Designed miniproteins, single chains, continued (2). Designs and how they scored, part 63

Each design is a single chain, and the fold is of that chain. pLDDT is the mean over its residues in the fold that is shown.

## One batch from the design tools (miniprotein)

Design m6162
Fold by ESMFold2-Fast:
Structure m6162 (fold): chain A 93 residues (1-93)
Amino acid sequence: DADKKIKELIEKAKEYLKEGKLEKAAEYLQQAIDIATEKGATDEQLDEIQELYKKLVEGIIENNDLSEEEKKIMLSLAENIKEQIRKAYEANK
């Protein structure tokens, strides 16, 4: 059941990344990793979340419409997601 919820949130994050809506993508990715850390996730799901995290960070850095301050805030939020991904992988060991 948690696996299905994570999959739906991953798909929403992918959709928003494709649309260039980085704030929404980060929001759904955060929700996915919150469920993954609370209820558990497969390594395959964590790998998908990690790849989307990498794309989010690249999108933030390469975005010409975000201010320096906005980039700093979003990269700080992405760092929290990275730490949660690490903890979720550790829980699977």
Scores: mean pLDDT 83

Design m6163
Fold by ESMFold2-Fast:
Structure m6163 (fold): chain A 114 residues (1-114)
Amino acid sequence: SVVEELIARLKSEDPRVRAEALAQLSLLPTEVRVAHLDDLVEPLARALQSEDEIVRRLALTFLQLLPSELHPEVLERLRPHLSEEALAELERALRGEIPPLSLEEFFKYLRPLP
């Protein structure tokens, strides 16, 4: 599965590989992203708390691009995995206070899967 491969890449020690995986996951059809939310909770929580700012921004953007009706449920699933600071940043992003990354920024991290 492409999603399983991307989730594995999201666990990489290389922040560029994690950024590329998050960008690719964000471009998958909504129904595919929603179907795999349970598998994505822990990897996304780690990405939101990454020392790499681009990885954090891509993780925020992935969550912002989910249907708005799912935002409360996803926030509650992530809550036990996040620091107070990371949770506050996610809540601000979901309220529209932090803009999502542009498609041009995403294109910098889009690469063909091997």
Scores: mean pLDDT 82

Design m6164
Fold by ESMFold2-Fast:
Structure m6164 (fold): chain A 87 residues (1-87)
Amino acid sequence: MEEEIKKFLEQLDKFFQEVLEKAEELKKEGKPEEAIKLLKEYIEGVKKYIEYLKKKNTPLSKALIPKLEEHIKKAEEEIEKLKKEME
């Protein structure tokens, strides 16, 4: 279980990094509004997943929730940076 938790946390970090890289690609293509939309959709999906995990109340759920909340904060910070660069 502990090794499985570590693998899931690493997969979450990898997926989040891929989302950030796609947002940066969209920004470089002159589509910062699409980058913001992608990040907002990611945040909404993660929030729904956190609510699902809270209902499950498993050791895996308890380990994943803080990492997902950290990813939401970083995605919100990236949206703020993109908005400032558009102004």
Scores: mean pLDDT 84

Design m6165
Fold by ESMFold2-Fast:
Structure m6165 (fold): chain A 79 residues (1-79)
Amino acid sequence: SEAEERARRLLEEGVKHLEAGDYQTAADLFQEAAELAPPGSRLRIEALAVLANAYRGMGDTEKADEWLAQGRAEEAARA
């Protein structure tokens, strides 16, 4: 779908920012990717995982744990 294609492009761009240490920009891009991805899809779970990683990079462990928990819950619901 168009939304999934956009989510994949946002994920690719976010990874570049994550690798550069631009954690806030990466988090913003990953959040938009997660919102566009179908709930419980592998793309959604991947976006939530890298979003958690971006928040850990910023030192925001509380938000990182929240995003990680959401991704795990969605994966469990689809298993």
Scores: mean pLDDT 88

Design m6166
Fold by ESMFold2-Fast:
Structure m6166 (fold): chain A 79 residues (1-79)
Amino acid sequence: MEARREQAREAGRLFTKDAVELARQDLEKAQQAIDYLRQAAEISSEFRDEYLETAREAEEAVKRALEEEEERAKAEALA
């Protein structure tokens, strides 16, 4: 049981790191990564809060990546 929970938590971490990069290239894939984290929360009752928190962090990371892209576009337009 412990090993399975650790594997699910590790998957959550990997998907979170990829979410920001995917948002810059493909928003749909970034959303899919967030969905995987929510699914992991359903599997692990003990680490449910951690997976949900990671999913929220991934959502914030996606928003940040989109905001950076918008600022970059504005900077290029003003240059």
Scores: mean pLDDT 66

Design m6167
Fold by ESMFold2-Fast:
Structure m6167 (fold): chain A 93 residues (1-93)
Amino acid sequence: MTRAVAIVARVPPGAGAALGRGIMAALRETGVSLSGTSEGDTLVLVVTADTPERARRGAELVREAIEAAGGEVLDVVEADTEDAAMAAGVAAA
């Protein structure tokens, strides 16, 4: 079963590289996939996994990485597919 979680966040300009490194480190060996898009300082990140529990855990790790990089989580949306999560995240951004 595939589940997806979209995280909508505001990240300070210039923090993108540090955030990317933090996310990659946090998600290492978790078995989740990550996709994303951005408009300026607003970022939409979608965590997709084979189980709801893994997707939610991955999303929590991404949230922690965003906060550690000085960002703010604006919204979190669960969906059944990556495409649905991305569409919902972009609409919320």
Scores: mean pLDDT 79

Design m6168
Fold by ESMFold2-Fast:
Structure m6168 (fold): chain A 82 residues (1-82)
Amino acid sequence: MEAEEAYEEGLRLGKALSEEEREKLIEKKAEEVEKELVEEIKEFEKEDKENPKSQEEVARFVGRILRKIGILLDFILGIRKG
């Protein structure tokens, strides 16, 4: 999912929900993504300890994490505007 698609999905969902339901969805989605990112980071660190990653692989991983954060932010902003 690209950031633009995430924003549009958030808008679509937000329009169908009450203000209270939107707040609950935002909180739940942020918590779910936080848990997933923490697990991915721990797994990457474990893999690097067992078999050291290249600089390119580390940079790619950081970029992937940042992209996921950006997608979540755009999704949340979409829900809030809905």
Scores: mean pLDDT 82

Design m6169
Fold by ESMFold2-Fast:
Structure m6169 (fold): chain A 75 residues (1-75)
Amino acid sequence: IEELVKQAHKYAQEGDKAEQEGNLKQAADYYDQAYKLYLKASEEAGRQGDSFTEGVYLVSASVLKVVRKKIQAKL
C-alpha cells in the first residue's frame, strides 16, 4: 500500500507540473496513472479490512478521475 501511494503521489505531482507547463496531454496521462495506483491502494486496504483507508484512497482516485476528464474536455 505505502509504495503504491508514494508512486501515485509522484504521478499526481508530475501531472500538476505538466498542466502548469501547458502540456495537457502529458498531464492527463500522469493523472490517469495516479488514479489507477490510488484505486489499487484502496482495493488493498479493503482486502485488509481497513475501510477508513479504503475510503480515503477511493476519494483520491475519484478526484483524479474528475481532473482528467476536465483536462480531456480542453483537448
Scores: mean pLDDT 78

Design m6170
Fold by ESMFold2-Fast:
Formats: structure tokens, sequence, C-alpha cells
Structure m6170 (fold): chain A 64 residues (1-64)
């Protein structure tokens, strides 16, 4: 889990401002499944396939 969060933070930090990234990472760390699904939709609209893949891995892990 922590390693996936670190990868997502690294990828987001390449594209988005730090304050926005920090907010999204808090959502993931809080395991807010609904907000993570909303974030995934944003990344799908942005066509960021790598971030969508990483977010799917987080969602699948949380649904255990």
Amino acid sequence: FKELVEKIKEELSKIYPKDQVDGWIKIIENKDLKKIEDLKKIMEQAEDEELVKLLNEIIDLLKK
C-alpha cells in the first residue's frame, strides 16, 4: 500500500501543483474509496493511463 501511494505521489507531482497532490494523497491515505474513484475518473479524462492503473491497484487493495 505505502509503495503504491509513493508511486502515485511521484507521478502526480510531475504534472500537478504540490497543494493539489497533497490533498489527493490524503484522500488515498484516508482510504476514502468514493473520493479515490472520483480521482480515477479525473485521471481517465486526462488520459493518464499509468495513474489510472495505479489508482485501480489501490481500489482493488481497499476492496479486500
Scores: mean pLDDT 78

Design m6171
Fold by ESMFold2-Fast:
Structure m6171 (fold): chain A 93 residues (1-93)
Amino acid sequence: ALEALVRAAEAALMAALRAVRESLPEEERREPLARLLALGARALQALLAGDLAAARAALRELLALLEALRARHPSPAIAAAIAALRAFLATLP
């Protein structure tokens, strides 16, 4: 169960990183990518610690970041990453 949750979280994070790399110019990617990595690390660390509340908080913050990026840079890839992350959040107990 935990391993499946961690793998699903990693997949959602990798999709988000890929979407940002594909959708934003190089000059605008550095800060969003750094923030995604930091939020992703917090979410994964929380999942490994069994802290589902902390994991949900980090993932919601990551979702808010992606939604803000989509508003500035409309992209099917970012929209897909948002949908995948929302679906994952809905599976957390």
Scores: mean pLDDT 85

Design m6172
Fold by ESMFold2-Fast:
Structure m6172 (fold): chain A 94 residues (1-94)
Amino acid sequence: DKEKLVEEGRKKLEEGLKLLFTGPLTPEKVEKALALIEEALDLFAEAKDVEALREFARVLDEMSKLIGAVTPPELARKLAELGERAREEARKLE
């Protein structure tokens, strides 16, 4: 069910982003957040939902800019890479 994949993906993306923007960032918290965000990407790709993949890419591009100002650049780069993966998956569906 593609609709359930998209809904689960949105839930994981929201939870992952919440972890990155609530309280102090620990390595464990960052790892958990990135895993949730990557799971969201995989679910959107499995659903083959171009709109969800493009929205994901836009959100992660914005988050990488915000995070890059206050954390090590490596976290911002990882978010940008996930956004680019979403754009590539969307492109493959056309």
Scores: mean pLDDT 80

Design m6173
Fold by ESMFold2-Fast:
Structure m6173 (fold): chain A 73 residues (1-73)
Amino acid sequence: SPVLEALGAADRHVGEGLRALSRKDYDKAIEHYEKAIEHLRKAKSLADPDMQEALDTNIETLEKQKERIKKQI
């Protein structure tokens, strides 16, 4: 499923972003969170309305986390 492939890619990038944060590699963490958001937006474009609402919440959460990380630089 293209939706599941996009969700899997987003999950991998969130994991790599968290690993970068643990090393205080803030630029790399932001890069991975941006890639995760891109994949979630792709999943949203292919998803039904109920899934789109959940994905919007996930995207908003990652955008807020990205902005918090930017303040650490």
Scores: mean pLDDT 88

Design m6174
Fold by ESMFold2-Fast:
Structure m6174 (fold): chain A 67 residues (1-67)
Amino acid sequence: MEERERAGIEAAEAQIARAAARRNLGALKQVRDELERALSKVTDPEAKERLRALIERVDAVIAELEA
């Protein structure tokens, strides 16, 4: 996996954690859209797997906040 891809994934993970702590659904949905866009453009299988895991994680947080 490229260093830039890894850094982007780590930044997204931190952003998800902050948005979840603040219960900011709009920010979480925006991060989800950004991750979906990244997933559509990335070709590396390892990066795709990590992006899918982050999308699943943010979806779980959104579901919890909407419950």
Scores: mean pLDDT 79

Design m6175
Fold by ESMFold2-Fast:
Structure m6175 (fold): chain A 94 residues (1-94)
Amino acid sequence: AFEEELERVVELALRLVDRAVEEGALSPESGEALRRELERLRREALANPEAVWAELRERAAEIQAEYPEWSEEEALALALVGLAAERALEERAK
C-alpha cells in the first residue's frame, strides 16, 4: 500500500540524515532542519500522493540510472532527502 511504502521510505531517509550527523557530514542544526522538511514532505505526500510521489519517482529513477545496484526504496529515500535539502535552502533564502 502507498502509505506503507511512504513510511518505509521516510524511515530510511531519516536514518540517512541521522547517520550523516553521527559521522560529522552534517551539523546537528542542518540535520534538524532536514528532519522538519522530511516531516512536511510526508504530510504533503499523504495529502497529495499523485504530485509528490510522482516527482520522487522521477528523481529516484535518475539515481538508479547512476547506481543500478541500489534498490528503488533506497533511491526514493535519497530523492526524498534531496528534495528536503532543496526546501531547507529555500526557507533560508526567504
Scores: mean pLDDT 81

Design m6176
Fold by ESMFold2-Fast:
Structure m6176 (fold): chain A 61 residues (1-61)
Amino acid sequence: MTPEEKEEFEKKAREAYKLSEDAKKTIEFLQKYGREGQEIAAKGFELGLEEAKKELAAKRA
């Protein structure tokens, strides 16, 4: 590889590796405790946000 090619590759690899390490820990935790459980929690959070928006609109009146 040329020196420029090597530097650009190393930069990209470092960035990907940093993200991979953090993401791996999160994914491992979610997979261990059930991805379906996380999906249900996310759905509930979205429904909660909709209800909170409605309450805020009512309080504004």
Scores: mean pLDDT 62

Design m6177
Fold by ESMFold2-Fast:
Structure m6177 (fold): chain A 78 residues (1-78)
Amino acid sequence: MEVVAPEASQVGVALLDRATGEVLDTRVADVAAGETLTFTVRNTTDRPALVVVYVNGERVASAEIAPGESLTVTVTAR
């Protein structure tokens, strides 16, 4: 999954339970202009999960991942 962020931004990646919407994991980092951040998120549950990406508090992308599956999220600042 690839996301573009404006200049210096705060990036959040959350892992949510698909059925309940419960937050299972949350990571936050700052990205500076011209930088690329990479997050690898693994669904450690026995249920489908949603990976949600936030830029400056706004939800910009999401993807579903299966139990035991991993997703790599790459964020590039413009």
Scores: mean pLDDT 80

Design m6178
Fold by ESMFold2-Fast:
Structure m6178 (fold): chain A 68 residues (1-68)
Amino acid sequence: SMEEGLLEAIETLLKSLSPEDAREAIVSMLRLRKVTEEQQQKILELAKKRLSPEDLKIVEEAIDEYRK
């Protein structure tokens, strides 16, 4: 799915970049892809199941920034 593909890209960013750079890159990717609120919720559900608490926090912060 698109949401699973986006989460895999997010995981790659989290492994490759500092927490701050990963957050900014995730925000940029969400904006470029015009990720809908429903897709954001699905990404968060998947992230909660697959990511560490530290990585999950970065994704939550990125989505919160994108949402404003």
Scores: mean pLDDT 86

Design m6179
Fold by ESMFold2-Fast:
Structure m6179 (fold): chain A 96 residues (1-96)
Amino acid sequence: EEEKLEEIKREAELEVARIFIKLYFDVNHLSIEEFEKLKEEYLQKVRDLKQRYIDRAKEAGLSEEQIKELEEYMDRLISDLEQVADDFILEKKKKE
């Protein structure tokens, strides 16, 4: 694969991992309502990251195929983040 695509993917993974760490912190310190509001803010941050990385890939001269691969990769990260946030909400509601 092109080195530039792998570099962008690595940076995207790192930024999303930082958001996961923050979500884990917030779920333990916020109410369910506050956390649900922040979930949308975090999802928007990853959508903004997707746009920035796609723009960067286009500027770097990546092929249409490589840009599509990056788009699908970022969409998967967004879906994974949403699922993890939903799982955190479910666990927080699961009071013993």
Scores: mean pLDDT 80

Design m6180
Fold by ESMFold2-Fast:
Structure m6180 (fold): chain A 101 residues (1-101)
Amino acid sequence: SEKLIEEAKKLLEEAKKVKTEEEARKLLERIRELLRECLKEPDIRAAAEALDILIEACEILLKKCKELNFSKEVIFEVEVVLALACIALGLLRIEDPSVRV
């Protein structure tokens, strides 16, 4: 559980440093993998905290992709992963309403 949160924080920091489309694509794949791990995490509070951090990482990455004029394909892939992370967090909040606070 704490490992998911720590890994999410590392991805957030890497999102701030992205300078190339290749770096963005590699980071996005790591975000996708951690999102899948969050969905399998039995500690719903830890999964929700990690997903919230991943949402912030995707928002920063999306802003970076737009500022650096990366391809529409990469921008679209980041938007899809952001949407999936938001849906996943929403589903966890249905399972445990305490996560909403």
Scores: mean pLDDT 85

Design m6181
Fold by ESMFold2-Fast:
Structure m6181 (fold): chain A 97 residues (1-97)
Amino acid sequence: MEEAFREAEAVFRAMGLGIKLSDALKAGDTEAARKYIEEAVRLADEVGDRQTVAAGLSAAASIEKDPTVAKAVRAASDGLEQGKTPEEILAAALAVL
């Protein structure tokens, strides 16, 4: 029961980071995008569950109206789930743009 509550909180926190990442990518702010990716990786390490944090990023991508930015945020979600570094995740997101 407490674990399910922590998982829900982690998904909402990750979705917030995904929305901020989307905004940073739209603005061309690579430093802000890196910061939000680093915060997502730290959150995954903190909660011990990359899949839960990746799901939050994917949820943010699903509500993004720009299809290119949505695809970039999904690339970041995939990279996080695969255990890539923040720099590799950022590179994967930027490669979609």
Scores: mean pLDDT 84

Design m6182
Fold by ESMFold2-Fast:
Structure m6182 (fold): chain A 65 residues (1-65)
Amino acid sequence: MNLDIEVHNAIVNSINNSNSIDDAVNNASKSVSQVLSNGGVSQDQVDKETNNLANGVRKGLQLKQ
């Protein structure tokens, strides 16, 4: 499994299928958390990475909108 590609796809799909920045961040966080957990990443690390990605997605969407 290529986690970088799976994470990227989870973020892109969440953005494309969401009606708001909050929905996109929430959906991306859930999808990325599941991908990382399935890839064998610990829950503590998943929570940390998911929080970092949520902030990045929120900022990115603010710049694109």
Scores: mean pLDDT 74

Design m6183
Fold by ESMFold2-Fast:
Order: structure tokens, then sequence, then C-alpha cells
Structure m6183 (fold): chain A 74 residues (1-74)
């Protein structure tokens, strides 16, 4: 999945993943979080898409990243 987010939103998502001990790429994490916020994907679908793309993420991490992206205006 490919989506574009602002640097500020990507930074916020990266910080959220970092605090949760996440191992996912910041761009991938921010993109999936933006899709969930836009209603294009559920958190469960986002987790599956990340896993399929070679990333690991928990539903809670995706939810927190989505909230961080919303606060930053992704």
Amino acid sequence: MEVEVTDEAAEAAYEAARKLGGTVDPQGFAGISAAVLAGAATPEQAMEALRRSGYDATPEAVRKAAEAVKAAGG
C-alpha cells in the first residue's frame, strides 16, 4: 500500500512506533495510519497489509500511529 503523508505526520507516527518498540518502517507505518484515518482501511486490514509488505505491527500500534497522524494533520 502506498499513501503520502506530511513529514510532521510521518515523524509523529515514527515516534509512536519507536515508543512501542516497533520494527516497522516509518513511511509504511504513517501511510497505513493515514489510510485508516481516511476510512480506506480498518486497523485489522492495515495490520495485515503491513505484514504482507514485510513489516510487523500490532493493532494497538497502528491505532496509536493513526491518532498521532490525525493530531499532526496527515
Scores: mean pLDDT 57

Design m6184
Fold by ESMFold2-Fast:
Parts: structure tokens; sequence; C-alpha cells
Structure m6184 (fold): chain A 81 residues (1-81)
């Protein structure tokens, strides 16, 4: 697991969109566990997860993926707060 995370981080730093998407999805898994009892937060995180997957299908770089995900990320943060 740790070696896999290090490899994903290295590829994301190199600008790999797929590696960046995988890291974001792992972060969302951790947040979902934290908000297990909050259905509103879980719904917001599920929508953000779908936005990450959609962006991963079209993004050519880590920067492009992050730009495509940013509006959904801001919306999710506003709903969780």
Amino acid sequence: MEAELAELEARALAGDAAATAELLLRQLDAHEARYADDPVARAALARLREAVRAAAAVAKSAAELLALVEPARRAALAEIA
C-alpha cells in the first residue's frame, strides 16, 4: 500500500492525470469514512467523486484534471461546512 501510494504521488507530481485522479479518490474515501453519519456530506462527496471520474476521462494532465474538478470541490466544501 505505502509503495503504491508513493508511486501514485510520484506520477501525479510528474503531471499524470490518472494518478492525480486516483489520489483524489483515495482522499474522498477517507473523507467518506469521517462523514459516515452525515447523509448530506456523503451525497456531496459522492457528487465530487463522480466529477473526479468524469474529469479523469477527458483530462490530459494533472493541472487540467484539477481545473475541471475545482467547481465541484468548492460546491462540496460549501455543503459539508
Scores: mean pLDDT 79

Design m6185
Fold by ESMFold2-Fast:
Structure m6185 (fold): chain A 88 residues (1-88)
Amino acid sequence: AERLRRAAAETLAIIRDTAAAHPEAVAAWVEANKERFEEIAKLPLLEALEEEVRLGTELIREVADDATAERFRKAGEEAVREYHRLLA
C-alpha cells in the first residue's frame, strides 16, 4: 500500500509541477489530444491507467523534457504494478 501511495504521489507531483511551469503548453497539448483522453475513458480501469501513464509521459516529454518524462513513466509504471498486485 505504501509503495502505491508513494508512486501515485510522485506521478501527481510531476504532473502538478509540469502544469504549474507550463500551463499554456499543457492546456494546448490536452486540447490537441482530447480524443485520446476520450478513448482512454472507455477502457477498463487497469488498461486506462496504463494508457494514462503512456499519454502523460508523452505530454511531459513534449512540454517539459525527457528526464522529467522518464521519472513520470517509471513512477507511473510502478503505481500500475503495485495496483495490479493489490488486486491479486
Scores: mean pLDDT 82

Design m6186
Fold by ESMFold2-Fast:
Structure m6186 (fold): chain A 66 residues (1-66)
Amino acid sequence: MMEKIQKAAREASRKVFEMLSAGKSVADIRKAIDELAEEFIAQGVPQEKVDMIRNTLLSFLDALEA
């Protein structure tokens, strides 16, 4: 279980940084985060952990928009 959660967090963070480096809009990145959240739930990551990862990344994006 822990390995899946750690892998999900790393994959989500990596995807966000890749999209930022590619010049994607914050709106596009938010959509990608939502899609990744659905994939992680489908792969058996607990909803609570997916929500934690999602909220952390959204908070980071909000800071970038400020």
Scores: mean pLDDT 79

Design m6187
Fold by ESMFold2-Fast:
Structure m6187 (fold): chain A 72 residues (1-72)
Amino acid sequence: SREENLEEAIRILREAGAGRLSDEMIREIAELLLKNFPAEEVLKLLRSSAGRAFIVAARSPEEALRWARGLL
């Protein structure tokens, strides 16, 4: 479901971010990615080490979205 996909994306980002990202930033990134791409592709990206590294280094949700567009 949409809620299950959102919670999983938040979980992965929180673990990968290890305090580098605020809870608000994590939620906004997860919601923005799931709004713009199929959930399967978002979760595949977040489960890859390279994808997680780029996304958690983003300074804004919009930057994370721009990097995701290049990878997806």
Scores: mean pLDDT 82

Design m6188
Fold by ESMFold2-Fast:
Formats: structure tokens, sequence, C-alpha cells
Structure m6188 (fold): chain A 91 residues (1-91)
């Protein structure tokens, strides 16, 4: 069923996401960014619908203006938390 398929894909996504975060951090040459993304992923389990929407709004606002390195890092961190929360909801 489509519901079972969504759960399977969400579970696979959650399993793969930490690996992708590590690979991204290595490619960008930032161990600190990698640690922050891993922390954001772990915190995603505690995200409420309101917090997820706040994270999406933050990303939209960041994308609409000039980003410096710190703002980009924070926007990516919020995206990872939001994606992980959506995947957890699908399970």
Amino acid sequence: SSAEERKRLARRGLEELPKLIKELAEALGSEELGKRLEAALKAAEALTDAELEAARARLRAAAARELDEAELREAVEALVAGVAAELLRAL
C-alpha cells in the first residue's frame, strides 16, 4: 500500500540522513557544521508542527536575502531538522 511504501521510504531516509550529513560536512570541509547538523537531526524528534513551520519560514526568509556563512549554516541546520521531523511523521 502507499502508506506502507511511505513508511518504508521515510525509515530509509532517516537511516541515510546521518550518512549524507557526514558526507556533506566532509565535502564542505567543515567538521563543526557536521556536528551541528547531527545535533539538529537528533533534536528533530522533539519538533512540534509549529517548530517545523518556524524552521520552514526561517529557510524561506534566509533564501530571500543575501546569506553569509553563518546564516547559510543556520539555514541548512533548520532544513535538516525540518526534513527529519517530516520523515518521523511519515513513520
Scores: mean pLDDT 61

Design m6189
Fold by ESMFold2-Fast:
Structure m6189 (fold): chain A 80 residues (1-80)
Amino acid sequence: KLEELREKLDKVQALIDEIAAEEPSITRDTYDEEKIQKIQELLKELGYDVELKSVWDGLTALYAVEIKLAVDITVLRREE
């Protein structure tokens, strides 16, 4: 369970790093279909069926999932 959560976190962080490399040029209205599709596919694999309107919206969703996974990992690690 802990290893599975770490694998999911690694996937989320890898996609965030890839997209966030362009973050200084990403605005709330930035639409990139390929990036949005990549984000939605990963979120769907993680059990989140969300509609993304922009890359900014998608990046925000990835950060939220990253925080949740990091919290879940930390809680499980402390319970051990």
Scores: mean pLDDT 75

Design m6190
Fold by ESMFold2-Fast:
Structure m6190 (fold): chain A 110 residues (1-110)
Amino acid sequence: MAAEKAAEYAEKAGKYANKAGKANIEGGGDPREASAAGVSGAGAYAGAQIAKKQKTKKGAEEAAKSAEGAAKTAKLAAKGGKGEGKKKAEEYAKKAEEYAKKAKEAAKEA
């Protein structure tokens, strides 16, 4: 996989981590965990956009690492709350983790 593909997956991981944080707030979960997921998700998204422009293996690896961090915060945010908000947060956290793993694999092959 090319470095650009790793950055694309990292971008998706960041977006889903941010969505997990928002869903946690909707479910009445811990706002600090929601904030952490949102901030780390936004950071992973921004880093991925930079990596897409640079098209370097190092940039792709850094974007993948940020995506992994965002996925971890999303998983913590998904643990709180209840009802539909919690179910959405859990779904988004799983997608963030999936894309973070894909980003890491693509970065290794870049």
Scores: mean pLDDT 81

Design m6191
Fold by ESMFold2-Fast:
Structure m6191 (fold): chain A 100 residues (1-100)
Amino acid sequence: SAAEEELERLYAEARAVAQDPSASAEEQIARFERIARRALEIARGTEDPAVLARATTLLLGVAFELQELYKQGLASRERVQAMVELALEAERLHRAVVAA
């Protein structure tokens, strides 16, 4: 689907951001936050459990990347918590669809 293709592009972008030695921590965080917002928009617009699972996986991956930056003193706890909350929203949407 178009949503699955967009999530695969967002996943590739997230991996590229994580591996970019030229990017500042703030640039990486801003890009991760943009990726996360778009992934959540896709999750909120679908009842496809495969799309929801992929969006949830991407959001959890981004949250783990922000947690790693936090451990290095490069990200605030509040920004990490906000990202975790986006991932948990996608997980709740996925659980609701699978339970239906």
Scores: mean pLDDT 89

Design m6192
Fold by ESMFold2-Fast:
Structure m6192 (fold): chain A 82 residues (1-82)
Amino acid sequence: MEEVLKKFEEKKKEIEDLLKKAAETPDPSEVKKMAAEVEKKMEDLKKFIKENSMPTSLRPEVDKLEEEVKKALEELAKRIAA
């Protein structure tokens, strides 16, 4: 249980850190690369949660993170295209 929660927090922080770094990065090529990594990490996190029978208390937090990641990736894509 403790290992699962710790890994969840680590994966969440990695995603948040990458999004922050991508937002601060002026190079479109580097931003595109980081956006792809965020998508992969988010899919990995979803699989991890599914495989480890996520506590009901984490569902709203995961859903909120998914929405935030989706919106952030859309904003990054717009900045790359402009």
Scores: mean pLDDT 77

Design m6193
Fold by ESMFold2-Fast:
Structure m6193 (fold): chain A 94 residues (1-94)
Amino acid sequence: MLTVETVIESAIGSLESLRKAIERGQKSGDPSGALIELGPLYVSRDAAFSLGDDELYQLISETISRVEEAIKAKDYDEALKVVDEGIERLKKRL
């Protein structure tokens, strides 16, 4: 059943997967895997919109934009920081 809690848990899981992809990109110098792992976060964003949770939608959207910008800039330390901040903010909403 799609609930706000389920969307938050899914977004946290997606961010944890993205964090691992960013760490791999940092080691390899290839950002492509991290950019692919943004896909599940867009699904979580759209699910938040469908539930009418504007605050959750904005939180996920902001996190996606900031992480994508950092990955494209190859600023992997900033990308990891943004992911960790996103996970903490989402956990506070559970």
Scores: mean pLDDT 87

Design m6194
Fold by ESMFold2-Fast:
Structure m6194 (fold): chain A 65 residues (1-65)
Amino acid sequence: MRRRLTREELIALLEEVPGFTKEQAERVYRALRGEEPLDLSPEQTRAVLEKLREHFGDEELDLRA
């Protein structure tokens, strides 16, 4: 099943990651849409992936709307 995330849902989820600001969450959202290059540290990238895994497991996500 494909789970589609709104901008607001994804930003709220990413703000739960320690050390993540709203601006960084918005950059991740834009990068996932292919609108901007992703300029995150390896630690931030790992934290984002772990947060998504906590909520969706290994399931596929459709983030391109």
Scores: mean pLDDT 65

Design m6195
Fold by ESMFold2-Fast:
Structure m6195 (fold): chain A 82 residues (1-82)
Amino acid sequence: MRERLIEATEELLKQFEADPSTPQSLIDAARDLLERLKRGESIRDIVEYYKKNKDRLGLAVVALALRRAGDEEGAREVSKLI
C-alpha cells in the first residue's frame, strides 16, 4: 500500500503542477503529504495530524491519493472528515 500511495501522490502532484488553474495551496498540500509518506509516517498518523490541525486541504489530498491508489473505502472514510 505505501508504495502505491507514494506513487499516486507523486502522480497527483504532477497533475496539479501541470494545471495552471490549480491553487498553490493544493500543490503545497500534495507536497506535504508526499514528504510525510517518504519520511515513513503511516497514513493513519498523517490523517490524525491533518484532522487535529483542521487541515481540510491535507485531508482532501489524502482522499484523492487513496482513490488514485485504488483504496476507495479509505478515500470515503477520509472524505467524511472534510
Scores: mean pLDDT 85

Design m6196
Fold by ESMFold2-Fast:
Order: sequence, then structure tokens, then C-alpha cells
Structure m6196 (fold): chain A 62 residues (1-62)
Amino acid sequence: MEELIKELNEWRDKVVAQARAEIEANKDKYPRLTDAQLDDIVAAIGEITSAIVKLEIERLKK
């Protein structure tokens, strides 16, 4: 159980890091989006991913 929880948290961190890296690498493809809007998108991805991980951890504890 603990190892799965650790892997889920690591996966969350990797997903957020990948999303940020991909947005930075492709910034020129989104010329109408401001840096603030891109940061908000990454933050939203982080919140959604964290919510999914929390739900899955709760499921594993049952």
C-alpha cells in the first residue's frame, strides 16, 4: 500500500513537471495565451492531478 501511494505521488509530480516542460517547449504554438494564463493552466493540471491521486489513495485504503 505505502509503495503504491508513493508511486501515485511521484506520478503526479511527473505529470505536472511534464505539462510545464511541454508548455514551455511549445510556447510559440500558443501566441495568444499570456504567460499568466499558461501558469494558470499548469496550476489547474496540478490541482486536477492531485484530486485524482487523493481519490485513488482513498480507494486503496478501503
Scores: mean pLDDT 77

